Designed miniproteins, single chains, continued (3). Designs and how they scored, part 32

Each design is a single chain, and the fold is of that chain. pLDDT is the mean over its residues in the fold that is shown.

## One batch from the design tools (miniprotein)

Design m9160
Fold by ESMFold2-Fast:
Structure m9160 (fold): chain A 103 residues (1-103)
Amino acid sequence: KREEALKLVIRGVKAYQEGNYEEAAKLFVEAARLFLESGDLRGAATFVRMASDALKKLGKEEVAEEVRRLADEAIQAITDGNYDAARKAVERALELLEKALEE
C-alpha cells in the first residue's frame, strides 16, 4: 500500500505541475485513502490538504477551504493524541472532496 500511495502522490504532483488540477485532486484523494487504510493519519491529512489546493485552482474555493480546515483539524487532533477525532476529520474531508470531484 505505501509504494502504491507514493506512486499516486508522484503522479498527482506531476498532474498539478502540468495544470491538470482535477486529475491531481483525484490522485491525491486516492493516495489519502491508502494512507488512511494503512493507519497513516498524518499522511492522509497531508494529501487531503493537497487535494484541497487543487480544488481551489479549479475555482471550488468554499469546499477547498472547508477541506483545508478539516485537514488542519486532523493534524491538531494527531498532535493532541486524539486519533479518533483525526480519523473522523479525514473521513469528512474525503467525502467532501469526492462529492466536489463528481460535480
Scores: mean pLDDT 87

Design m9161
Fold by ESMFold2-Fast:
Structure m9161 (fold): chain A 75 residues (1-75)
Amino acid sequence: AAPVAVSVAAAADLPASAEAMRALIDAGIAAQRRYLETGDPEAARAAIAAELARLGLEGQVEVAFEGEVLPAAIA
């Protein structure tokens, strides 16, 4: 798909509503818990990718879980 100009400047520069940020944090916590239970980072990434798509933030946020014990971060 073609990039949307307003949403591709920088991942760290997201115009975040409080609800959107809370949803991302909650999804990150759930995905990390799944990773800790299964040992499968691919399953965790799939879960967070689905939430990003649901929120319309697809392509704006890069999430790193491998080796991290913290909630999902914007990179």
Scores: mean pLDDT 55

Design m9162
Fold by ESMFold2-Fast:
Structure m9162 (fold): chain A 65 residues (1-65)
Amino acid sequence: DVIREIVSEILGVDPVRDDDHLFKDLGADGGLIRLIVNKLRERGISLTVSDILENPTIRGIEESI
C-alpha cells in the first residue's frame, strides 16, 4: 500500500492504521502533509494538500482517489 508506506515513512510511525487521523493521532503538520503530497505524486498519485485536509486518514485518502 503506497499511501500507507509514504505516510509511515514521513511521519515516522509504524504501523499506520486505516482510521488513524493524520493530525490528531499521528501528529502531522502542514509541512509533513506537503511532503506526503510530493511523495504520492512521485508514485503517480495526484492529490492536493486540500484533498488530505478533507480526508485526513489512510481510508479517506484512498476513497478520494
Scores: mean pLDDT 81

Design m9163
Fold by ESMFold2-Fast:
Structure m9163 (fold): chain A 64 residues (1-64)
Amino acid sequence: DNSKVVVDVRGLSVDEAVAKAEKEVIEHSHLVLIADESLRDRAQEIRDRILEKYPTARVDVVIE
């Protein structure tokens, strides 16, 4: 699917990760966020904040 984009948010805060993802979600319906262990427990918060503005988007978080 050409609407899929991979966004690296490792080393970012929750606010920075959301801001970076929001720039990409405007152009793409499916986001795969690459996060580190520090964001594991915050992954749902990041998804929820993006989905509040873009409820039809698909957001996956992968911990690397």
Scores: mean pLDDT 81

Design m9164
Fold by ESMFold2-Fast:
Structure m9164 (fold): chain A 87 residues (1-87)
Amino acid sequence: SDEDLEALKEEVKKIVEEKVKDEKVKERLIQGLDTIRDKAIAEGKSVAETGDEMGAYVYTEMAHAGMPEEEIKEVVEEINKLIKKYS
């Protein structure tokens, strides 16, 4: 549902806000999460599919930004735990 997709995005956003230290990377990640959520609603995607896309997006952007492996691991592991709750 649209409510579940919004809730998923807000929970992923909270993880990013709490764990990502670089403000520019954080802002870019949050913008990308909003875009993924909007597209998921428009296309009728499931929460599980949308969560997987959000996790992959966060990993890819943090890795390309050259962020520390430990920071990437902490963020991605929390997102994966969240997605499993909806699977």
Scores: mean pLDDT 85

Design m9165
Fold by ESMFold2-Fast:
Structure m9165 (fold): chain A 60 residues (1-60)
Amino acid sequence: SEIEELVKKGSEAYNAGDYETAIEYYKKAVELAKKENAPVSLYVAIELLLIGAEIDLSLK
């Protein structure tokens, strides 16, 4: 699914240390999950990834 592709791209950016790009992809994934009425478990998981990336960016 497109949500899975966005999360994958975000995770690849995060693992490369590119937290700004990771945040952009995770935000797109959250927006798409909301539009598709995705399960709460998926929505929460993506939001936790986003929060983690934002915290790591703030520590730079």
Scores: mean pLDDT 83

Design m9166
Fold by ESMFold2-Fast:
Structure m9166 (fold): chain A 69 residues (1-69)
Amino acid sequence: MSEEELEREVNEAMALMELGILKSIVDNGREISEEEKEEMKRRAVELLEEAGLHEEAERIRKRMDEIIA
């Protein structure tokens, strides 16, 4: 496995982790600050884009805006 492949896998794993945390918070109705929600969304989108999952990043951005707005 190349360094590029490893970096992609790490970015994918981190993106999935951030998305899982965000979804868990939203689904469980936990109150977190609007700024924290935006930061988590931003990080997840950035990680997905770095992993080359641009379409997923766009979907998450739109879906989170609908859920969190």
Scores: mean pLDDT 68

Design m9167
Fold by ESMFold2-Fast:
Structure m9167 (fold): chain A 97 residues (1-97)
Amino acid sequence: MEKAAELFEKAARLYEEAARQSTGPAANDFRVAAELFRKAAEAIRKGDKQSAAVYLVGAYIALTAARISDTPLSPEAQRLADEAVRYAKEAAELLEK
């Protein structure tokens, strides 16, 4: 469970970097996702699975908004977002065990 929290924090840092490499609405959406992944990690550490689930749903909604933005992502922002998705998926799989 600590490993899941650490992986969501890694995803949050990568989404913050993606936000810095992005402009317009996508930058804000990546920042929102990063904050929500951090809140999910904190909730996991506290054993609050309900709050963690709510924050994760919010994070994925923000990521969907970033992806459908009319402003194309830079190659660096896309790379960071793709790496962050891998950590988030690994963290989610650990929570299901």
Scores: mean pLDDT 82

Design m9169
Fold by ESMFold2-Fast:
Structure m9169 (fold): chain A 58 residues (1-58)
Amino acid sequence: GPVRYRVYNEKGELVGETDDPAEAARLAQELMEKYGKARLVRETPDGVEEADVVDEKK
């Protein structure tokens, strides 16, 4: 079904939107690598899921 992904940086700013989970995951990983944290939001007709992407190593 139709799924929208939104990627936010550590400051909570929207950086990108895509319907492709691979693109969303790559963008979140890049932000995590640069800033230590990103947020990935998966929006579906059935609900909204949020995940923080963090790396304490960086």
Scores: mean pLDDT 76

Design m9170
Fold by ESMFold2-Fast:
Structure m9170 (fold): chain A 61 residues (1-61)
Amino acid sequence: MLEEKAEELKKLAEELGDYDTVEQVDQLLELVKQTPEEDKAVAEEQALQGLERAKALLEKR
């Protein structure tokens, strides 16, 4: 679930003091929520890809 993955990334970013990433995750979730239903699946896929990439970078610090 997108929200679960976002929450996990936010906690990791906060632990590392990366508040910029926390803010970006919140913005991304807001954009997905405001996306029309016809584009929502694509927006969620793109958001999940972004979250996965950010998490991988943070975990390798």
Scores: mean pLDDT 78

Design m9171
Fold by ESMFold2-Fast:
Structure m9171 (fold): chain A 65 residues (1-65)
Amino acid sequence: KEEIKKKIIEKGLELGVSKEKAEKFAEYAIENPEASLEELVEFGLSLGISKAKATRLARFAKSLL
């Protein structure tokens, strides 16, 4: 879980997502491993992440879960 969270945060930073938003996204993803790709993208959008970045980050997160 800890390693997965770190990888998601690092991917968010590579995509230009702020550290705070990447951390919140990673925490949500590991707490909700059953969440659909659509639900993860919607959560990213709620944080102010663009749809393109949220989609890429959500796909990456699901590849690790």
Scores: mean pLDDT 83

Design m9172
Fold by ESMFold2-Fast:
Structure m9172 (fold): chain A 77 residues (1-77)
Amino acid sequence: TIAEQAERTARGAVAKAKQLSPERLAEVVAAQREALAADTELPEEVKALAAEVLDAAAAGDEEAAVAAARELGELLA
C-alpha cells in the first residue's frame, strides 16, 4: 500500500539523517521545507504531515517519522 511505501521511505530517511553531519542535516531539512512551502498543488493537510515526517526524521525519531508517514500514506490512498 501507499502507507507501507511511506513507512519504508520514512525509515530510510531517518537512517540517512543519522549519517549526515548536524550542519548538513539542517541544510537538507531547510531545503525540503522550502520545497513544501513552494508547492501550490498539495493540500495543506498533506504539507503538514510531510513537515511532521521531516521534523521527526531530523530529530532521529524513527517512531514519530513512521507514524506521520503512515498518516500521510493513508491520506493519499
Scores: mean pLDDT 76

Design m9173
Fold by ESMFold2-Fast:
Structure m9173 (fold): chain A 57 residues (1-57)
Amino acid sequence: SMEEEERRRRLDMAVVALKNTDAPVEDIAKAVGFDSLEEAEREFEERYGKKPEELKQ
């Protein structure tokens, strides 16, 4: 669906930011349009099988 595609796009943007910036996970979640850190963490785990903090390097 269009909503699923937009959500995936937000997650893809979050992945890029997590790998390429020093910003906190919470700030990245807000910047890409998630309502909360908890929402972002849940969506990230469902899609990638890991927490966003695990991808931050």
Scores: mean pLDDT 77

Design m9174
Fold by ESMFold2-Fast:
Structure m9174 (fold): chain A 73 residues (1-73)
Amino acid sequence: AEAYNNRGLVYLQLGKPELAAKDFEEALKLDPNFEEARIGFENAVILLSSLGKDDLAQEYGAKLKELLPNAPL
């Protein structure tokens, strides 16, 4: 999980939010409680939208919601 998260952060710094979102998605599939990967994924979606890639921002935003269903306890 951490290796995907770390690579995702590098992609964000390089201005590659689509690749970052992919890596954060994989990190969250391995650990749904990985707070840093969740924040990174949210930031990747925001950056996609800011770059005018609204279709991709909507697609990855929907994936983020699917990956984080809260179970009580």
Scores: mean pLDDT 76

Design m9175
Fold by ESMFold2-Fast:
Structure m9175 (fold): chain A 75 residues (1-75)
Amino acid sequence: SLNEEILKFLEEALKTLEEAYKKLKSKELEELLKEAKKLRDKLLNEENLSAEEVKEILERIEELKKKAEELLKEA
């Protein structure tokens, strides 16, 4: 199972994306949120992910979070 630090990161990242989408309602943010939710679900439901695969998914979610934060600053 995922450790508490990873679960906290996922919760914070998804919350950031959801709040960004709620505020701006842009198609770009909708797509970023959709991708982040798919990646979260993969981390939660796939039992045989390697440490490298977990790292790559977490890095992608962090990238999506940063993109959402950039879009919020530009609005």
Scores: mean pLDDT 83

Design m9176
Fold by ESMFold2-Fast:
Structure m9176 (fold): chain A 71 residues (1-71)
Amino acid sequence: SSFDVEMVRIAIAVGRLLRKRGVPMDEEKKKELEERIKKDPKNISARAGLAMLYAAEGDDEKAEEILKEVE
């Protein structure tokens, strides 16, 4: 839905801000979120969290892939 798309879009923007501020990212949390998405592909909170972490570490391609998967 458009609401789900906006949630992921905001998460990506927050991730980019964290990257600019030099906030360290948790690699273990990224793997945990990937596993949550594998178990429940419609978990928007997990998708938003993963998109934020990818954006924060500079992986904009993966962050945008998640945005497209949400619709």
Scores: mean pLDDT 80

Design m9177
Fold by ESMFold2-Fast:
Structure m9177 (fold): chain A 74 residues (1-74)
Amino acid sequence: VPEAVREAAREKVEEYFKQGKIPTVDELIEAARKAAEAAGQTVSDAELRRTVFEVMDEIFSKKAKEERKKLQEK
């Protein structure tokens, strides 16, 4: 999967975090699909979904660890 697809998903999550919202999976898949098309790649919905979930897992896992540490430290 092109790196641009992962970047698009990450960018969308960050954008929504600034708004105090969480993007829907459909919105992330749409952003990833457009990035893949812009890169001249044809990526299936299943691969886009997998990539989106992987990016979300990375972001949420790291953020959850940071937040948990902040709460413990106070």
Scores: mean pLDDT 71

Design m9178
Fold by ESMFold2-Fast:
Structure m9178 (fold): chain A 77 residues (1-77)
Amino acid sequence: SEVDEAEELMKELLEHVKGLVDKMKDAGAPDSVFEELEQQVKETTKSLSEQYGNEEIKKLLKQTEQEMLNYIDEVKS
């Protein structure tokens, strides 16, 4: 279903972002680079949310956005 496909996509996106954040931390990236990634996450999830008509998918997008932002915040601290 569209919901199942969206769940798989969001799981892959979350894991991709986590991997990026880990690599950035290991490379000693400054806070400004993490702030740029936070902004990109917010813009990407907003854009995706505007394309979906399904409220369950929109809710899942919002949850995934929050999980990505929480991970960035945890790793940069």
Scores: mean pLDDT 83

Design m9179
Fold by ESMFold2-Fast:
Structure m9179 (fold): chain A 55 residues (1-55)
Amino acid sequence: DVILEAAARDTGVSREKVREILEKVLNGEITLDEAAKELGISRRAVESVVKALRE
């Protein structure tokens, strides 16, 4: 998935970790702010990636 590869490159975090955190956001287990802290990026960046993954 090009979106996940781009997110992993931008954050310096593995694709596997990015996917795991994004799945938790999509399932409502964590907030966008919590995901942003885990990935070391802004909340806006997490929101953009989640939006792109949905369509």
Scores: mean pLDDT 72

Design m9180
Fold by ESMFold2-Fast:
Structure m9180 (fold): chain A 103 residues (1-103)
Amino acid sequence: PKRVLSPEEIQELLEKGKKLIELKKKYEEAVKNGDEEKRIEIIREIADLLGLSPEQKELLIELVLKYNLTPDEVVDLAAFLSTLEPEEARAHLAAMEEAEAAR
């Protein structure tokens, strides 16, 4: 459903977008420097900014590291994961852990 956003809602979206752009730049620098700890920290900050649950956040980290995602892909995946229920995110994380244990 389309609704008209208030000026305050527009400002909040702009501030979130600005922070997200800054986090994407920090992520690219962490990848260039091979700083995996900093990269994970930035992924957590993106997840927190987008309101992800702990389970969604953990799944995001696992998928980003496994597939070596770009900054844009990290944001797109985080947005998608925010639509999953915690039980669904937990099931996906468990399936990934089982696949790794089977290697």
Scores: mean pLDDT 77

Design m9181
Fold by ESMFold2-Fast:
Structure m9181 (fold): chain A 80 residues (1-80)
Amino acid sequence: MTDQQRQRMSGQLYVMVVRDGVDSDQVLDMMRQMGVDQRTVDVLERMGASPFVMSTVVRYGGNEQQVRDVERQRRQVRQQ
């Protein structure tokens, strides 16, 4: 998958999330169809990540480390 293809797919997913308010299950299904790494999809599903968080992860390359960093930041805000 090229960077241009990833950006285009991420843009389409972002529009669906922001405009149509699609639920997390629909976003996870689309990520699988788009060829996002299965480990990243599994982590997002287990976290109960919001559709917005999912679209952000896809935009920035959809890797497991980035999902973990987002979860860590969310925990810090919740503790404050």
Scores: mean pLDDT 66

Design m9182
Fold by ESMFold2-Fast:
Structure m9182 (fold): chain A 68 residues (1-68)
Amino acid sequence: SEEEAALAEVRAGVRSGRPVPLPEERRALAEEIAEKLNKIGDALDKYIEAKKKGDEELAKEALKELGA
């Protein structure tokens, strides 16, 4: 998952001997990751709904939001 990939990247940074982030800094990063995941989920739901309705224009817009 994207959350697991992002967390693995943070963990790799720690393993390389970088300073461990403070709890407040860790919360900010976790919130940023969660926000990005929510935006991707919303775009996916929009795309699925558009395809069910046959709305190709809305489907294309949702794909742009996904970066595809």
Scores: mean pLDDT 68

Design m9183
Fold by ESMFold2-Fast:
Structure m9183 (fold): chain A 89 residues (1-89)
Amino acid sequence: MEKAEDLLRKGAVALEQGNYEEAIKLFEEALKIHPSAEAYFLLGEAYRKLGNLEKAVEYFKKARDIAEKNGSPLKDYADEKLKEVEKEL
């Protein structure tokens, strides 16, 4: 399971550095190991930065749904990002 967390950390670093396509690949690999609200949320952010707003909406909705099921505060962040991206469509 630590491998998914390692991929999320590497992806977050890539995202911070502006390497959005690399971040997406790392987050997609993390999702294959362990699908999590955090991984979906980070994919949404990466696709938004890359300008793929439709995929950003898709992943923020996935993050919201999982976070809501788990009672995670990530739900509120995902809702906020979803509203922002939908205004840009």
Scores: mean pLDDT 83

Design m9185
Fold by ESMFold2-Fast:
Structure m9185 (fold): chain A 64 residues (1-64)
Amino acid sequence: ADAATARAAAEAARRAAEAALKGEMSPQVWGDAGTRALAAAGGEAAPEARAASREKFQASILAA
């Protein structure tokens, strides 16, 4: 369900942000968080929203 997908994306994003803050930039953590965020953010009818969400999420992790 959408709520479960959004919750999973939020948890993955939180873990990726925590890893970035600790200097533990794991490709697995980052990739997993990005995939979950993409799935949660865009839905089927909003490719622009998916792309924008992915870019902002990636920038947030890299800037943390």
Scores: mean pLDDT 61

Design m9186
Fold by ESMFold2-Fast:
Structure m9186 (fold): chain A 63 residues (1-63)
Amino acid sequence: SADAVLVEVAELIARANEAAAAGRLEEARRLLTEAVALLERELPDDPLARALAAQLRAEIAAL
């Protein structure tokens, strides 16, 4: 379900933020990339999911 996907995405983002705060930028990038892949695979037609995926892609590029 969309709710289950969003919970998993939120967990990946939380773990990525912890990794980034610790200076583990490669791990943070990997976790955010997994979150984007989940959003694009499971919720491709959801405009809020597309906006979140675009934001996460920008964050990955800034790492």
Scores: mean pLDDT 89

Design m9187
Fold by ESMFold2-Fast:
Structure m9187 (fold): chain A 67 residues (1-67)
Amino acid sequence: GDKEEALRLLREAARRLEGEARRAVEGAIQSLKDGNLAAALKGVEDALELAPSELLRRARELIKRAL
């Protein structure tokens, strides 16, 4: 489903990122696992401000659809 695909995309993005951007994505992954979609969306948006990424943009759209 959208949640599983978003989680896969976020994990791939985390592997390619470092520092604050990676931490933001890891926070979004944890929020998504906890079912907190609003917090997960915020984490992805924070990561996008630090490091624009197509993987993060795709994950953002999937999380928005799940809200």
Scores: mean pLDDT 86

Design m9188
Fold by ESMFold2-Fast:
Structure m9188 (fold): chain A 64 residues (1-64)
Amino acid sequence: DPVVEAVARRELAELGREAGLEFSEEQVEAAIKGLLDSGGDVRAAAERIAELDPELAAAFLRHG
């Protein structure tokens, strides 16, 4: 769903700005896939990211 993907990308960009984190392309895609597969559950996205970067996953849980 292009609308949900666009919203997820915007939310990830905002989270990165607030947390001062750098995202790799793989981390961005993992986060978006987690959000899409769970219907927008930030914790599910964080679990996907934790396999690549636990620091980014902690930021999702802190700001979600």
Scores: mean pLDDT 67

Design m9189
Fold by ESMFold2-Fast:
Formats: structure tokens, C-alpha cells, sequence
Structure m9189 (fold): chain A 66 residues (1-66)
């Protein structure tokens, strides 16, 4: 549910800030999948794999604002 997704997003935010965007993107994929948002899940996974830390951070913050 939303609380589980937020917990994953908080951990993803931490990992992205530590320079681990691929790991952060994988956690955010799981978080967005829990919310029924498969396109967002695919987007954050792709951003993480590409090393796009800014996009991963944005995705984590947007989820935490839900």
C-alpha cells in the first residue's frame, strides 16, 4: 500500500543521494508498482539504470508527496 511505497521511496532517496541511482531506481520501481503506476515504475527503473540521479530523486520526492 501507500505506506509501504513511501518507505521504499525514503530508502531510494537515501541511496540516490549516496550515488547509487540504479539501486534507488529498482526500489522506486517496486514502490510505484505497489501503487498501480507501471509507467512511472518503468521510468524510474530506466532512469536508475542510465545513472540519471536527478530523475530518480524527482521520482522519489513525487511519491513521498502522495
Amino acid sequence: GLEEAKKLAEEALRLAREGRPEEAGRLLQTAYDLLGMPKAAEGVLAAGKAGDTAAVLSGARELLEL
Scores: mean pLDDT 87

Design m9190
Fold by ESMFold2-Fast:
Structure m9190 (fold): chain A 68 residues (1-68)
Amino acid sequence: SAAEKLKELAEELNKDPRIKAELIGDDKLVIETTLSVEKQIGIALRIIGDYPELKVSIEGNKITIEAK
C-alpha cells in the first residue's frame, strides 16, 4: 500500500542526519532538510522514479510526498 511505501521511505531517508522525514498520519510524508535546492530536486526525482504512484511537491526546504 502507499502507506507502507511512505513508512519504508521515511525510515530510509532518516538514515541521513541532514534529512528529517516525518510521517503525518498514514498518507503524507514531510521531509525537512538543510540541503541545497539542487540536492532537494535530486531527492524528489529519485522518489518519483522509484515510486510513480506517489506525488512529490517541493517548497523551500520542505518536500511533501503523498499518494496520487
Scores: mean pLDDT 79

Design m9191
Fold by ESMFold2-Fast:
Structure m9191 (fold): chain A 74 residues (1-74)
Amino acid sequence: SEKIAELKEKAEALRPELLALAKALGISEELAEELFELLLEAQIAKLQGDEEKAKELQEKAKKLGEELAAQAAA
């Protein structure tokens, strides 16, 4: 799908900025990248009509996001 290819391209353009922000905040760059990948995969699943997979990936992203927020607060 052209729409999925466009999403991946835009995501790769944003990745360096998000990782730079994570580094500036003292957040694990590995976990920030994992969160970004989960959110990207969830959106791709949604575009493919796989709502169940999108939901599962969003729940994983939520849990990882809570872990990153705890690291930023420490």
Scores: mean pLDDT 81

Design m9192
Fold by ESMFold2-Fast:
Structure m9192 (fold): chain A 58 residues (1-58)
Amino acid sequence: MEEKAIEYAKKAFDAAMRGDADTANQYASEASKAGLPGIGGAAAELARNITGKDVKAE
Protein backbone atom coordinates (compact mmCIF):
# COMPACT_ATOMS: atom_id res chain seq x y z
CA MET A 1 0.00 0.00 0.00
CA GLU A 2 0.97 3.66 -0.26
CA GLU A 3 1.10 4.44 3.47
CA LYS A 4 4.89 4.18 3.67
CA ALA A 5 5.29 6.26 0.52
CA ILE A 6 3.09 9.02 1.97
CA GLU A 7 4.97 8.88 5.29
CA TYR A 8 8.33 9.17 3.53
CA ALA A 9 7.03 12.03 1.38
CA LYS A 10 5.89 13.90 4.49
CA LYS A 11 9.27 13.38 6.17
CA ALA A 12 11.04 14.55 3.01
CA PHE A 13 9.10 17.82 2.91
CA ASP A 14 9.49 18.34 6.67
CA ALA A 15 13.26 17.92 6.30
CA ALA A 16 13.30 20.30 3.31
CA MET A 17 11.41 22.92 5.31
CA ARG A 18 14.06 22.61 8.04
CA GLY A 19 16.83 23.10 5.47
CA ASP A 20 18.13 19.51 5.69
CA ALA A 21 18.66 18.70 2.02
CA ASP A 22 20.37 15.34 2.63
CA THR A 23 17.53 13.99 4.77
CA ALA A 24 14.92 15.45 2.42
CA ASN A 25 16.53 13.77 -0.60
CA GLN A 26 16.81 10.45 1.26
CA TYR A 27 13.13 10.35 2.22
CA ALA A 28 12.08 11.62 -1.22
CA SER A 29 13.93 8.68 -2.77
CA GLU A 30 12.22 6.26 -0.37
CA ALA A 31 8.80 7.72 -1.20
CA SER A 32 9.44 7.34 -4.91
CA LYS A 33 10.55 3.71 -4.47
CA ALA A 34 7.50 2.98 -2.32
CA GLY A 35 5.07 4.03 -5.07
CA LEU A 36 4.63 7.79 -5.23
CA PRO A 37 5.80 8.66 -8.76
CA GLY A 38 7.29 12.12 -9.05
CA ILE A 39 7.46 12.92 -5.35
CA GLY A 40 11.21 12.35 -5.27
CA GLY A 41 11.82 15.04 -7.85
CA ALA A 42 9.49 17.55 -6.21
CA ALA A 43 10.87 17.11 -2.70
CA ALA A 44 14.48 17.14 -3.91
CA GLU A 45 13.91 20.38 -5.86
CA LEU A 46 12.27 21.96 -2.80
CA ALA A 47 15.23 20.94 -0.63
CA ARG A 48 17.72 22.42 -3.12
CA ASN A 49 15.82 25.69 -3.25
CA ILE A 50 15.62 25.98 0.53
CA THR A 51 19.15 24.86 1.47
CA GLY A 52 21.19 25.63 -1.66
CA LYS A 53 20.58 29.36 -1.47
CA ASP A 54 19.20 31.87 1.00
CA VAL A 55 15.90 32.66 -0.75
CA LYS A 56 14.74 35.64 1.27
CA ALA A 57 15.60 38.25 -1.32
CA GLU A 58 17.84 38.70 -4.35
Scores: mean pLDDT 65

Design m9193
Fold by ESMFold2-Fast:
Structure m9193 (fold): chain A 75 residues (1-75)
Amino acid sequence: SVDEAFRRDAEAAAKNAVELANSTDPSVQVAAMLYAGIAAMSGDKELLRKALEDAKKAPNPESGALVVRILEKAI
């Protein structure tokens, strides 16, 4: 269904946001923020909370903080 496809795309976006949140590269940080925004558009609070927990474990605090802020505002 369309809802299932949207959920799958949102899950992929959340995963990409968390993976890219580890970068210190500004262009990669922008990509991480865009993926976090796509995940946020899902309205799936369970998905967003899991992604938030994973993003908080990012080794670079600045990159992780951007994604964390987007996800926290969506929850």
Scores: mean pLDDT 76

Design m9194
Fold by ESMFold2-Fast:
Structure m9194 (fold): chain A 72 residues (1-72)
Amino acid sequence: MPIDEKEIAEALVRMAAGIAISAAKESKDAAKAREGVELLRKLAERHPEAREVAEEEIKRLEELARKLEEEA
């Protein structure tokens, strides 16, 4: 099976996003969500083929950061 470069990049983005979301939720720390956004932006810059997935996950992390800031 040929490994699709886009599929690998998308998997890396999803994995990084999942780790950041879990860390932010567990710690209730908006800074962890914002660190995840920064990481995903860098990944999308290097892997433009994964940009759509990265943008989707960035939105999730930004919404989570806002919610955490509103909660305290």
Scores: mean pLDDT 81

Design m9195
Fold by ESMFold2-Fast:
Structure m9195 (fold): chain A 66 residues (1-66)
Amino acid sequence: MDMYKLSVDNTLDYGISLAEKKGDKKAVELLKEARKKAHELLKQGKYNDALLLAQKAMLEVQKRLA
């Protein structure tokens, strides 16, 4: 549990920091919503779904920030 939460949070925190440095408020909001949804999945024991959601959000933001 904690390892999945740490992986999700570290991935999204890195993305949020990068988006904030770029001044992309929409990318920040997207990553914050992804974190919220991933935490809901973690509470339900859906660890794999939470990690996949975080990865998909990061891929979407990577395209936006490039």
Scores: mean pLDDT 81

Design m9196
Fold by ESMFold2-Fast:
Structure m9196 (fold): chain A 56 residues (1-56)
Amino acid sequence: MKLNEVKKIVGEQLGVKEEEITNDKTFQELGGHSILSVQVRAALEEKGIAADEVNT
């Protein structure tokens, strides 16, 4: 898994610090909603990362 890339992308999309993003936190717990999940998915797909890594 490309955890550093995921943390950067999720942090930028949600406006949270990368250090707040851990594997055991769900996208919703970081303040993400279904609309933002689409944007995060698009950003992750551009990096070749599955969105499910942050939404499971």
Scores: mean pLDDT 62

Design m9197
Fold by ESMFold2-Fast:
Structure m9197 (fold): chain A 81 residues (1-81)
Amino acid sequence: MEVEKLGEEAVRKAREAAEAAAAGDAERAARLLEEAERLAKEAVEKALAAGKPEFALELLREVQEILRAHAEAIEAALAAL
């Protein structure tokens, strides 16, 4: 299940990025965010191609919720680049 695996990795990386940002590790947070965005994009594109728009929407929502919860710390981390 390529799409599901990519989605799980994207969510995991997004959570790791949020944790790194909260810990003040701006460089690590930014790298993990870049990985999460890349994986989420791949998962969404493949989900849409497979006729699974609901999975794509749920994945985007989950990633966005994680990022929103840590938005201030993540924004500070991105600004440090």
Scores: mean pLDDT 76

